# Ledger of designs, part 19: designed miniproteins, single chains, continued (5)

Each design is a single chain, and the fold is of that chain. pLDDT is the mean over its residues in the fold that is shown.

## One batch from the design tools (miniprotein)

Design m16627
Fold by ESMFold2-Fast:
Structure m16627 (fold): chain A 78 residues (1-78)
Amino acid sequence: SEVEEAVKLLKDPSESVQIEAGLTLLELAERDPSALPPLEKALKEVKNPRVRYFLVSMALTHSRRPELLELGRKLLAE
């Protein structure tokens, strides 16, 4: 699935590939709530703090889905 492919690319050694994969997951979660659990798990497992911060910031700035906004606030508080 697109979700599984994007989750794998979040572990890529390239920061730019990780960012593109994370943005794809955010777009999938915005359209389909079934993508929210794998997105939450993947964001918690992202080891690159710049990638994690960027993706959380993008979710908080651009999402209109309450569950994504709640996830972003929770991740910022950790």
Scores: mean pLDDT 81

Design m16628
Fold by ESMFold2-Fast:
Structure m16628 (fold): chain A 113 residues (1-113)
Amino acid sequence: REKELKEFLLAAYEGAINVAAELSKNSSAKYSEKEVEEAYKRMKERIREDLRKLVQELRESEESGRNRMLLEVEAIARAYRIVLDIIDEMGAISDELVEAMKKAVEEVRKEEE
């Protein structure tokens, strides 16, 4: 179902962010409140965009008979890529950035309820 696939994508984002959090334990990067807020807003928008795309792909998959497992694997791959893109754009990882990304996932999850 659509709801299950959306939750799967959000769980994939949480997984990617948890990997990033592990890496941040060895990071000395510091960001301003403005930079963290901008990363949060960008992350939130990227997650919303990805959810929209996933819903569209699910509908197209039902029409074409495509395997749901492939959608789930692709959702994991996209979540990791987006988290890595945000980190790369910021230049380094930090605890503040990790918390901002986690907050973005939580807020989008609440919007989908």
Scores: mean pLDDT 78

Design m16629
Fold by ESMFold2-Fast:
Structure m16629 (fold): chain A 93 residues (1-93)
Amino acid sequence: SEEDFLVAEAFFTGMGAAIAISEGDVERAKELLDKTYELAKRSPEAEQAARAGIGAASLFADEKYRPKLQEIADAPSIDEMRKKAEELIEEVK
């Protein structure tokens, strides 16, 4: 279904954003974060998938980023998730 494609895209885009943040790729992180935010807003299932993608990436990230990536994945809203991710991008720059 179209929803299945949205969910998959949200998961992999969220994971990609978290990986880019952990690698210090500020430009790629911002691009993927913006895409993750737009996808997550489209449905509750896409939001859950984006969070799961970020959380999955945190398990394989450098230990210094892992708690902050988990905090982004667990943020109480999509807006708070974006805010925390933007704060972490500024820290890795």
Scores: mean pLDDT 85

Design m16630
Fold by ESMFold2-Fast:
Structure m16630 (fold): chain A 73 residues (1-73)
Amino acid sequence: ESLFEQMKYAAEKELGKPLTDEEKEEIKKLAEELVAKAEKERRDKSKTGDEIASEVIEKIDKFLEELKKKYEE
């Protein structure tokens, strides 16, 4: 599955509701940016696979926490 589909599933599960079209667009843009950056870093051998994976996970986790806070006022 694409990174976008995985992030969408995780976000919907954490929120307990389907995402809005706006939230889906935000997740799609972030997923595309993360994939492009990871592929470039992998191609350039500037970072190890573990380092790239760790950075992607960290950015996804931070995004999901911010999304959750939006609904937990």
Scores: mean pLDDT 77

Design m16631
Fold by ESMFold2-Fast:
Structure m16631 (fold): chain A 57 residues (1-57)
Amino acid sequence: MILTGEVVERLSETHALVRLDAPARRGDAVRAILDGEERNGVVAEVLGEHVAIVDFL
């Protein structure tokens, strides 16, 4: 399943804090806009039901 996310804060070149459209698990695929481009990433850490750190590498 691919989750849709909104980047709340860029944490590094590869990681961002993302608000998600559904509850996520580590390893879930996420689609979000980074630097004006649509990117696919993977949930690295779950911080809450709708908030996660996503790895875009």
Scores: mean pLDDT 83

Design m16632
Fold by ESMFold2-Fast:
Structure m16632 (fold): chain A 62 residues (1-62)
Amino acid sequence: LDVEGIIKDLIKKYNLPESVIDNIRNYFQSSAARYSETLRDPEVREKQEKKIVDDLKKKLLS
C-alpha cells in the first residue's frame, strides 16, 4: 500500500496541517486497503475523502 502517496495527495489537495500527518499515517496504515476498496469511484472518492479528512482533523487536532 502506498500510504505515503495517499497522505501526500490529501495534504496537497485539502491543505492539511503537517502536525496531523503522523497520526493520519498511522491510521491509514491499517485502513488504507479498506479505503481503496470502498472508494474506487472518483466522484464518491472525492466526497468521502473530504469527510474522512475533516473527521480526522477534528478528532486528531481537536
Scores: mean pLDDT 62

Design m16633
Fold by ESMFold2-Fast:
Structure m16633 (fold): chain A 68 residues (1-68)
Amino acid sequence: GMESMRKQIYEIERSAEYYYMQAEEMFRQGQLLEERGNTDEARAEYEEADRLRKKAEQNKLRAIYLRA
């Protein structure tokens, strides 16, 4: 039903927000590590940030698809 679909969309959107916030935090940690000369660790943080950002974008697209 419409109520069940709205709840599903809401949960997906909350997940997208969560992944976006986590990506921002990981990116920030990567910048701090890079400034300290820990380039390998910084790269790992940047790669994880990119992965989380992609998850957020996929969830956002999924929510748009379900609204259509």
Scores: mean pLDDT 86

Design m16634
Fold by ESMFold2-Fast:
Structure m16634 (fold): chain A 67 residues (1-67)
Amino acid sequence: SHRKQLLTDFAQGTIDKYSARAAQGDPVAQRLVQLAQQILEAVKAGDLDKAEQLFQEAVELISALEA
């Protein structure tokens, strides 16, 4: 579905953007990568409600960083 693709693309993009910083010990980047991995797990499990809840948490965290 389009929702599944959007959640997958967001999670992959988040991992790509923040993985280097997470590896360097940035706790916010580590949390974002963890949330993105959990979104991918929820999508694989077919739990789109959980994936969307995790997506909202990630968006709120990114918004706080870029404020």
Scores: mean pLDDT 87

Design m16635
Fold by ESMFold2-Fast:
Structure m16635 (fold): chain A 79 residues (1-79)
Amino acid sequence: RKAEFEELTARLAELAAQLAKGDYSLAPEMEEVARRLLSLSESEEERAKAALAVQTAIANAQGKTATAAAFTKAVLEKL
């Protein structure tokens, strides 16, 4: 489980870097990876780390979509 959490965190960073280069078609995939990462979080600390990673990835992409923004709000509401 922790290995999967680490892999998803790395994939999220990779997708954010590609989005930062202007390929916004990857935004839905980044949202799905972020959602899966958050679903693997069992503790409040893990959820906070996952939420921070998602927020950082969205900021680094410099172009969050409406769906990504809605997803971030839903996560913060649960924290």
Scores: mean pLDDT 65

Design m16636
Fold by ESMFold2-Fast:
Structure m16636 (fold): chain A 92 residues (1-92)
Amino acid sequence: MSETEILVKLAEIAEKDPEKAVKEFRFLTGLPEDAPEFIVGFFLKEILDYAKTLPPEVALKVARGVSNIAKYLGLKRIQEEAEKLAEEFEKL
């Protein structure tokens, strides 16, 4: 299973159930349930940087997933960055 396939699956979960997506993300990254939101934010930012290397259609899905997770966790700065990146990919 590729890293890209895992991220797309997480993005699909995040659109339907952001709480479930956060739990899956914590499990995949080895983070405990009580890990601070800023640590989750660090990994979400790494995912956004990785998304920039993907085809636009896949990158758009991943960016939207990150936006949904960041919104659920109250990570406003990462949400805004993910939303801006998604808008840029929609233009391609």
Scores: mean pLDDT 79

Design m16637
Fold by ESMFold2-Fast:
Structure m16637 (fold): chain A 93 residues (1-93)
Amino acid sequence: SSQAQQLVDQGRQLFSQGDYQQAIQLYQQAISLDPNYSDAYYNLGLALSQLGQYQQAIDYYNRAISLSSGVDPQRVRDLQSGISYVQSRLQQQ
């Protein structure tokens, strides 16, 4: 929805400022408004990854993949790369 997209856009601005926790709150609100909005799950995963919440980031990336499969092959590849990165970070802890 347009409201969910506006929340994601605001979250991305907070993310660029390093305000990851506030960005997460806006992404969660976007998901509440539009549970099928793949972009919100993708950005939530990125913010969680920045905070070292790697398992949660993987879970949200997988959700974004399920919503993007057959629709956006490039987004699926980007999400798979994100999962690989986060998995490598988990194995170093």
Scores: mean pLDDT 86

Design m16638
Fold by ESMFold2-Fast:
Structure m16638 (fold): chain A 89 residues (1-89)
Amino acid sequence: SEKELAEKIYEELAKFQAEKIEELVKEYDAKPKTKEEAEEYQKKLDEELLKAMGEKAKELIKKYNIPTSEKKDEDILHELLLKLNKLIS
């Protein structure tokens, strides 16, 4: 069913996100001393995670033959998440 496929894709995306967060935290050995440094550090992690997630979303739409109207990886990720949420909810 479409719901079962959506749940499977969501699980693959969620697992990738968790693994990527662990990798990024290990790579960024920054100990922020101020709130501003902590915000900058978090922003950098969020940007790297967004790039990786966009690339993974593009891989998943190709793997599962999901149509997309978007050309940018981040837009493909956003469209995929909206489609998955609509099917699962």
Scores: mean pLDDT 80

Design m16639
Fold by ESMFold2-Fast:
Parts: structure tokens; C-alpha cells; sequence
Structure m16639 (fold): chain A 88 residues (1-88)
């Protein structure tokens, strides 16, 4: 479905950004995987966005590393764009 295609694209972009910023922190990676799993379980774009915001806040609380903060901000932008497309 279009939703599954957009979510798969989003997940590929998250992994690309993880590699770009060199994110290897196990706590951050665990938050990311949990957040993606919760987003996969939801069909509501509003709920998916709220899940992403919560996950992003948990990532920002888990690390003071500026690279991790840049990663979280770029993932947030991508999630907003994906949910916008899901509402079209």
C-alpha cells in the first residue's frame, strides 16, 4: 500500500541518517527501533507523528552529543513530511 511504501522509504532514510551521523549508542538505537516498531503498528498519521515526537524527545534526553541531536532533528523533519504525504 502507499502507507507501507512511504513508511519503508522513511525507515531507509532513518538508517541512512544513522550511518551519516555515525550513531552507535545502544540506548539511542533501542529508542529508534522501538519508535519505528510503534509507528509500524499504527495506521493513523496523527498517532504516527505523536509516536515519532515522543521517540525524538527520548533520544534528545538520552544524549548530549550534537551529532545525535542533528540526527533526531533530521528524522523529525522526515517524519513530518511522511505524515503530510499520508494525509494527502
Amino acid sequence: SRRDELLAEFEREVERLREKYGITDPEVLAIVERTLAEMRASDDPEEMYKIMVRGGNEVLAASDDPRIHLFANEVGRLAFEMTKKLKE
Scores: mean pLDDT 86

Design m16640
Fold by ESMFold2-Fast:
Structure m16640 (fold): chain A 72 residues (1-72)
Amino acid sequence: MQEGLQILQQQLQELLATQPATPERISELEQLLERIEAKAQKLKAEGKTEEADFLDQAAQLLRQLIEELKAR
């Protein structure tokens, strides 16, 4: 589980470093955030609280990245 989060974080950082953030990419990231939040809620309903907590943390990280991209 921790490896998956680190890989995701590295891929996001590489994407931000190699390609400039466009309004289209920001929209894609916002859609990804919505999907992650929906999945976290579903996992909470299923009683998979550990998985849901991981997705909540990933969602918070993604929100911060989106805010940083918008603030440029």
Scores: mean pLDDT 73

Design m16641
Fold by ESMFold2-Fast:
Structure m16641 (fold): chain A 87 residues (1-87)
Amino acid sequence: SLEERAEALEKEIERLIAELKELVKNNPEISDQLRKEVEIDIRQAEDMVREARELLPSDPERAVYLLELAKMVIVAQKVLVENALRR
């Protein structure tokens, strides 16, 4: 169901955000610019998750689309951070 998919996406996004926060915290070699960009994108994703939660009872399809967008934002930032750490 869309409700089950939304719950699974939300848990996945929370895990990805936690991992990204830990990567930034534990790697001081990450540039100040990239760190700020990651902080902004995490806040944006958290805002999208909050909006999706509010929409879920009335518009579960739109809620799932917002969660998929939030996941895409966090995945893209995680890739950028991992690439920066590769040298």
Scores: mean pLDDT 88

Design m16642
Fold by ESMFold2-Fast:
Structure m16642 (fold): chain A 88 residues (1-88)
Amino acid sequence: SLEEFLARVRALASPLGARVAELVLERYLEDPETASVSPREIAEELGISVGTARKAIREAQAAIAQVGREHPELARETAEELEKEWAE
């Protein structure tokens, strides 16, 4: 489930990195190698500096990638759950 995946990401990332992971998870899980996130947009959304946003995005991407590698079935289930949310 998305909640279980995010719980594992939260264990690896800072609180800010975990928040960023929630915002970009759908795009990152779809294609982590080509996932594009705007540090400026994240900075504006969270009220932080662009530099802090870049660091948080790197933490989020690293944590998501690690969880996906260690728990590929959970990553697949999470991707399917996100696709369902986009359909409704």
Scores: mean pLDDT 73

Design m16643
Fold by ESMFold2-Fast:
Structure m16643 (fold): chain A 71 residues (1-71)
Amino acid sequence: MKVTLRPGAGPFDTLLDALRAAGLKITGMSAEDGLVVLTVESDLPFEEAAERIRAVAAAAGYEVVSIEPAE
């Protein structure tokens, strides 16, 4: 799935480690127009993975702009 994030006050490494600890695999990263775009793979259903990403991002001080399913 494609996750677009607005950077917050927290370190990016903390976000990445927390996502991995939640069972989410980060397979790609890019940055455009001040936003961070992550490609995330998960064995979870999309809705459950999306909710987990939102919870982790919020705890790490990042804003979730969008989450899109990957084909």
Scores: mean pLDDT 80

Design m16644
Fold by ESMFold2-Fast:
Structure m16644 (fold): chain A 95 residues (1-95)
Amino acid sequence: SKKEKIMEFIKKSLAEIAEYIKKGDIEKARKLAKESAKELLEKYKIEDYSDDEIVEMIEKAKKELVEKEGFSEEDVDIAAKLLLGSIKEEIKKKE
């Protein structure tokens, strides 16, 4: 249940970030990635998961958006990199 809620949040965040990337609004994409990373730590405690588990969750969400929902692989890849980078930065601030 908790992992399913985290996965749904990641997928929604990646979709919204990817839409900003598609529009060329990189500033809003970066802002949303940071806000999403903060919520993943504050609400879902994503830092309780290993780095490998976090990467696996993001890669699964990315695959579903591309294969099942018709998102651009390039836009979703950039979104995933921005979100993962923001998650790592937020974890670093707490350690």
Scores: mean pLDDT 86

Design m16645
Fold by ESMFold2-Fast:
Structure m16645 (fold): chain A 85 residues (1-85)
Amino acid sequence: SKVEKLQEVKRIVLELPSMSEEEQKKAIEEIESILREVVPEHEAKNLTTLIRSAVDALNKGNLGTARGLINSVLTILDELIREET
């Protein structure tokens, strides 16, 4: 279901800080693929951009910025899940 796919994206996003850079790249590709199936293109693009920015911040040691961006993504995902319920 769409809700299950959005919950899977949320799970992957929460694991990003514990991943290697190579694992993060693969995770972003998986997230983008899932989002394109379940949300409008503009929402998928916005979420993917925020996630890429969060990963960039993590890899530069900007942990506060990364946490803020991840929280923004999680908030949007939770709103999308609520709309489908």
Scores: mean pLDDT 87

Design m16646
Fold by ESMFold2-Fast:
Structure m16646 (fold): chain A 87 residues (1-87)
Amino acid sequence: GQSIVLSEEQKAQLLAIYQEVKALAEAGASAEEIRAALDRRTAELLSQIDDPAQAAAVRTLVGVLLAEALRALAEGRPLQDLKILPA
């Protein structure tokens, strides 16, 4: 497992991004709309991160979230509750 330490504020912002993407997917938003929302929110979060390792972790997690949201949308199923950070 990869132990990347994110602040509680960064974790809260990632959760907020996940909830926004989930709401968009459940509302029938297009893949383009979901991508645009993720890109905007990710840029806002990354502007607050000074640690390049934390920035890389955020980009990786956002990539996983995008892939999962697009897969759920393509399969016509509701977005599952994703564990953004491993326990």
Scores: mean pLDDT 71

Design m16647
Fold by ESMFold2-Fast:
Structure m16647 (fold): chain A 63 residues (1-63)
Amino acid sequence: MSAEEIFNRGLELLERGRLDEAEALFERVVLEFPDSPYREEALRKLVEIGVRKLEEAVKKVTK
């Protein structure tokens, strides 16, 4: 599977709100394809997912 294919599958999962599954695919792009232009985009998506997960955790702790 190419970096492009894995990245596109990650985007599909992210659109469906499957943050954990999307995160795993973007991590694969970063780790397995370090010289790909999709690596930089995958890193941005991992940061975005991390922020969303933190926001969800804060909502659960309700202040």
Scores: mean pLDDT 79

Design m16648
Fold by ESMFold2-Fast:
Structure m16648 (fold): chain A 105 residues (1-105)
Amino acid sequence: SEEKKKREEQVKSINDLADKSLKRFEEGAKKLDDIAAKNPALAAQARALRDNGQTGADSIKANLDKYSKEGVKSKSSVSLAASYASGLSILAVGLEVEGELLAKK
């Protein structure tokens, strides 16, 4: 049906945002790994930010994958998947900012 096709297109957009956010997150995580390697005084803080961020990203991704698969069948699942994709985007930006602030110390 047209409604099912519309939900499939919404799920695709959600997954595209999640993929872009995860890539940005991975770039931020690599910068934190570089800080930990190059600055022993900041290594513990950089690792904690990286590890906590990774745990958060893994949790969001698992829920996003679950609800995006169900989203084709449910409008509420699509809305929830969209919220998780937005959360992953915020997490990725947050990790990038925290890394930049840490690098200025």
Scores: mean pLDDT 85

Design m16649
Fold by ESMFold2-Fast:
Order: sequence, then C-alpha cells, then structure tokens
Structure m16649 (fold): chain A 76 residues (1-76)
Amino acid sequence: PDEAAAARLRDELLARIDATPAGATLTVETGEPRTPALEAAIAEARAYAASRGVTLVVRDVELSPEEAAALAAARL
C-alpha cells in the first residue's frame, strides 16, 4: 500500500542523505503518486537533509523508462 511505498522511499532518502557530503545537492526521482504518506516522507527527508547541510531535490517522473528518459532530455 501507499504507506509501505512511502516508508521505503523515506528509508532510501535518509540513506542517500547520510552518504551525501555537507554542502552538496542530492537529486532524487520518483514515479510514485504524491499521496499524503509520500509527501510526509519527503518532508521528513528534507528536514533531515537540511539538518545535515544537504539540499534535497525530489522530482516526479513517469514510471515508464522511455518517458523518464524523455523528461531528462527535455531538461537539457
């Protein structure tokens, strides 16, 4: 369910933040829909990142690999 997906994303974000040096930007892409549980997980991860001096950027992308690649290319 949404809660389990949000918890997994939160744990993943916290682990990546721990591996990120202070002063750096960590960009994470997610294809999960923005449920209240997911938004809470992202907010918690952002607060944790800020406490460690890391800037967390979370981008929504389609789960389709082709659409995700097209979105990344469009940013250029």
Scores: mean pLDDT 72

Design m16650
Fold by ESMFold2-Fast:
Structure m16650 (fold): chain A 72 residues (1-72)
Amino acid sequence: SLEDAVNFFAELLELSPEQYEALKEDIIAFAKSINYDKEKLETAAKFIRLLFENHPFNVSLFRSALKYLETQ
């Protein structure tokens, strides 16, 4: 389900409640764009984790990463 996909993605990224609330709508849009594909969500989470391994958390950068991943 949409809720299961969103919660799964947030858990993979270890989002705080504050980060989750800020990104919930963006994550919903992304999950819908990939038809809730769990493998694609896992791949996206790996990409985003790697991106933020060397960068402080930034909502704008996170949104840009999701937009990029929609095109892959």
Scores: mean pLDDT 83

Design m16651
Fold by ESMFold2-Fast:
Structure m16651 (fold): chain A 96 residues (1-96)
Amino acid sequence: GSQSVITPTTPSEELKNSEEYKEAYKKFGDIAEIVAGLIETAERVGARSGVLHLPADYDLEKAKEAVKILTKNSPLKLSVERAAVDYGTPYLRLTR
């Protein structure tokens, strides 16, 4: 099967009003917004697992913690890695 890649979009107003989003955004700011938009798109397409790829200018540990909070009540399983190719923004590669 072909790999699917998701690039960032703005999170929905519904997601922004969730407790998980508010917690992540309070702790991590813009990283939480970017990660939340990627997760929301992955969930909308029915993804079950993926890898979040981060450019070198993004904090890896903050992104890992944001993923943990934002996927707390989600069936989506994500790992976080440094991007081997820099697209100027984080992206999500779906594996299932």
Scores: mean pLDDT 80

Design m16652
Fold by ESMFold2-Fast:
Structure m16652 (fold): chain A 67 residues (1-67)
Amino acid sequence: MEEELEREIKLALAEIYFGIAVSLARQGKVDEAREAVEKGYEILKEIDPELAERVYQETLERIDEIA
């Protein structure tokens, strides 16, 4: 239960950072968006490195498309 709760908290925190990144990209703040992606990646990497790499790549592609 404790490990599952920790994973859920880190997943939620990473999702918040990725969401902030997309919002920043929509505002044209690409550098700040990339920083938010890096923070989300570092958190997600601790619990699921494979998922972290996929979400990291997808979010960077999305930022590039928005910008």
Scores: mean pLDDT 81

Design m16653
Fold by ESMFold2-Fast:
Structure m16653 (fold): chain A 95 residues (1-95)
Amino acid sequence: DEKLKKAEELSKKFWEEYLKENPDLELVYEKKYEEDGAFAEVKAYANKEKKVLVKIESKGAPREVVIELQVEAIKYLREKGYEVEDIISTGEPVP
């Protein structure tokens, strides 16, 4: 699917440009799920202004697990006084 390939390329370019523009990003949150070959990982990167980009990567993980990881990360970050700017999801949830 050409549209999926273009979406993946755009996501990769966005992440590369974001890292280039924010070289002082700090990893402030990380949580992983792995079971029966399914994988989901949430990472949150904060800049010096406490603005956070949340990255979610998943393969074969149930949507419920991915949603729970996202909700937990956002709650944690907000309780710590971070501002969540964007959430980038990469990988496909299983239907």
Scores: mean pLDDT 74

Design m16654
Fold by ESMFold2-Fast:
Structure m16654 (fold): chain A 75 residues (1-75)
Amino acid sequence: TQDQLRRHLEIATKALEVARKALEEGASLEEAIKLAVEVARELGADDDTIDAVVDGVKLLAKRMEEEERRRREEE
């Protein structure tokens, strides 16, 4: 059980790192989610892990949008 959970966390971490880099390079939220989900599925993620990855990418994108919005409001 612990080893299975650890593996799923490692998969999610790798998928989120790929999505994070895509977002930093200007990819759309949908493209980043698609890329992260594809990586997670290739690594054998279950539906719960896929959902966690999707939520993680959305959170990363929201944080980046909030930072961009704040910069625009200050200018």
Scores: mean pLDDT 78

Design m16655
Fold by ESMFold2-Fast:
Structure m16655 (fold): chain A 73 residues (1-73)
Amino acid sequence: SAGLEKFAETMALTPDQRAAAERLAAGGTLGPDDPLANAVRNLQRLVGYPGPVDGAAGPALRALLHEAIARVE
């Protein structure tokens, strides 16, 4: 989406962080054993995730990502 592209550019996301964000924004989930788990940990820190920075991405991180995307529009 245009909002996700603007967010990725504004936050200078790495290719792995962008791939994780795209998958999460599209409704996907990522586990802590995924190759993108380090990128998910960086996204958790970036959006101020209040839970453990464990590299697992689900609905709670997705909601915070959508809020962060909305703020750069």
Scores: mean pLDDT 84

Design m16656
Fold by ESMFold2-Fast:
Structure m16656 (fold): chain A 100 residues (1-100)
Amino acid sequence: SIRDKTLILLYKIAAESTVLVLERIVKKMKEKEKKGEASEETVKKIEELTEEIKKLTEELKKLVDEYLETGDEKVYEKALELFLELQKLASEVEKLVLAE
């Protein structure tokens, strides 16, 4: 449906925007680590989670493109599940950043 195509495109845009924000956070956290203002272990965890989010976002983009071409509801379900996992991982990064 037009609604489902619109929603899946919004999920793609949200995920890509989150990646850009997280990459800036990683850069700032690494700068703080070099100044002794952040834990090396915490910065490493943030970096590892951000790389996983980036990888899953590329997978989401492929599923979105496939759904837009095929209209396959199983592809939509996979994209939605992946988007929810991305939201969960982004929340974990937020929790780690706020703890510093």
Scores: mean pLDDT 88

Design m16657
Fold by ESMFold2-Fast:
Structure m16657 (fold): chain A 61 residues (1-61)
Amino acid sequence: SEVDKAFEDFERLVKEMPNLSLEEFKQRFYELYPELKDEEITSKEEVLALANGYLVELFKS
């Protein structure tokens, strides 16, 4: 399903997180979730929190 794919993409991003700079991580995140590109984020942890919230909303819809 689209939800399953989103979780797989998110898991991959989390797995790569230690090897990416904040800017590289933000770039990867916006490629996966272009709807969230206008969100102000200053840390990798904020990106993860935002993505988790997005996935929860996607699951409910």
Scores: mean pLDDT 71

Design m16658
Fold by ESMFold2-Fast:
Structure m16658 (fold): chain A 56 residues (1-56)
Amino acid sequence: GEREELLERALEAASRLPGGGAVTAQARIREGYEQGASVETLRRAVESLEAAARAA
């Protein structure tokens, strides 16, 4: 579903972060997803992580 697609995109973007940021971001995203974070919350996380990954 849309939430699963956003989780996949967020984890992919998080994996591109430099240093220890990838592990921390991936853990936070998985935690939010498991706690039932909304589509809007996940989409904002994807946008933030993709921007950070592009800047790295």
Scores: mean pLDDT 82

Design m16659
Fold by ESMFold2-Fast:
Structure m16659 (fold): chain A 60 residues (1-60)
Amino acid sequence: SELEELKELAYKNGEIRAKTGKKDEKLEEELQERAEKLKVTPEQAEEIAAAGEEGALKAL
């Protein structure tokens, strides 16, 4: 499913940011834009953001 793919991508993006110490603004914008085009609910958007945060935390 598209929502689950976005959550997985956000998680991996978080891991990459934590491991490299690099800010990937373009990837974050792409994730948000894709979520908006899929018309995710605010709750689903929070889930995607939370997945990215969790990935970053667990990569440390």
Scores: mean pLDDT 75

Design m16660
Fold by ESMFold2-Fast:
Structure m16660 (fold): chain A 68 residues (1-68)
Amino acid sequence: SPATREERLAILREELAEAGLSPEVQEEILAMFEAGVGVEELSRRVAEALGLPREEIEREIAATRAAS
């Protein structure tokens, strides 16, 4: 069965908490998800919040596109 929006939000919240993001940043990213922001933009925001280099972020996004 497909995951409900609430179930997807619960999974995302859990993943963000495990990543070590602050509650304030977690709620910001969850709000972006609920607003329909695309996965690439969400991934950039998460990686930026974690302090990852831009080159690493763009490489991972490109790899995801290539794997699709």
Scores: mean pLDDT 73

Design m16661
Fold by ESMFold2-Fast:
Structure m16661 (fold): chain A 57 residues (1-57)
Amino acid sequence: GPPFDEERVKEAVRTVTSTARSPEQREIMAQYVLDEYLKRHPEHEERIRRAVEEALE
C-alpha cells in the first residue's frame, strides 16, 4: 500500500464523516477509519490517533 501519511488519515476521516447524518454516525465512521489505519500501520498508532482527533475538530 502507500506509505504512511497523517494528512491521508485526516482526509479519510473528513471524507467518510462528510455523509454522516447524526453525531453518533459521525463517531462510528471516524472509529472505522481509526481501526482500519491502526490495523494497516500499528507502528504509527499515536500519530494515527492524533490525526483522527485533529480531523474531528
Scores: mean pLDDT 81

Design m16662
Fold by ESMFold2-Fast:
Structure m16662 (fold): chain A 90 residues (1-90)
Amino acid sequence: MVTRADIRAAVNAAMQQDVDTAGMIAVGRRHGVDLSTVQTMDQAVDAAVAIGRRLGMDPIATARLAAMIVKGFNIQGDQDDFVDRFMARL
């Protein structure tokens, strides 16, 4: 079972990494997800969930990807807002 603490840990790990936004767009495109249209936290989470399902990623890896998309596209929202939106899709 994935907990809110697990998702927060994944977000914190992702926020410490440099984000290659162009590289993420390229990865999304390979999996039929257009990241160039992402403007909201909901869209970032939905895109990461779609990619994660196609790749067979676990929820923690998917949360990390979602956090990197949020960071790369400079999407507004705090960590608790992100966790709430991500948990709603589990």
Scores: mean pLDDT 80

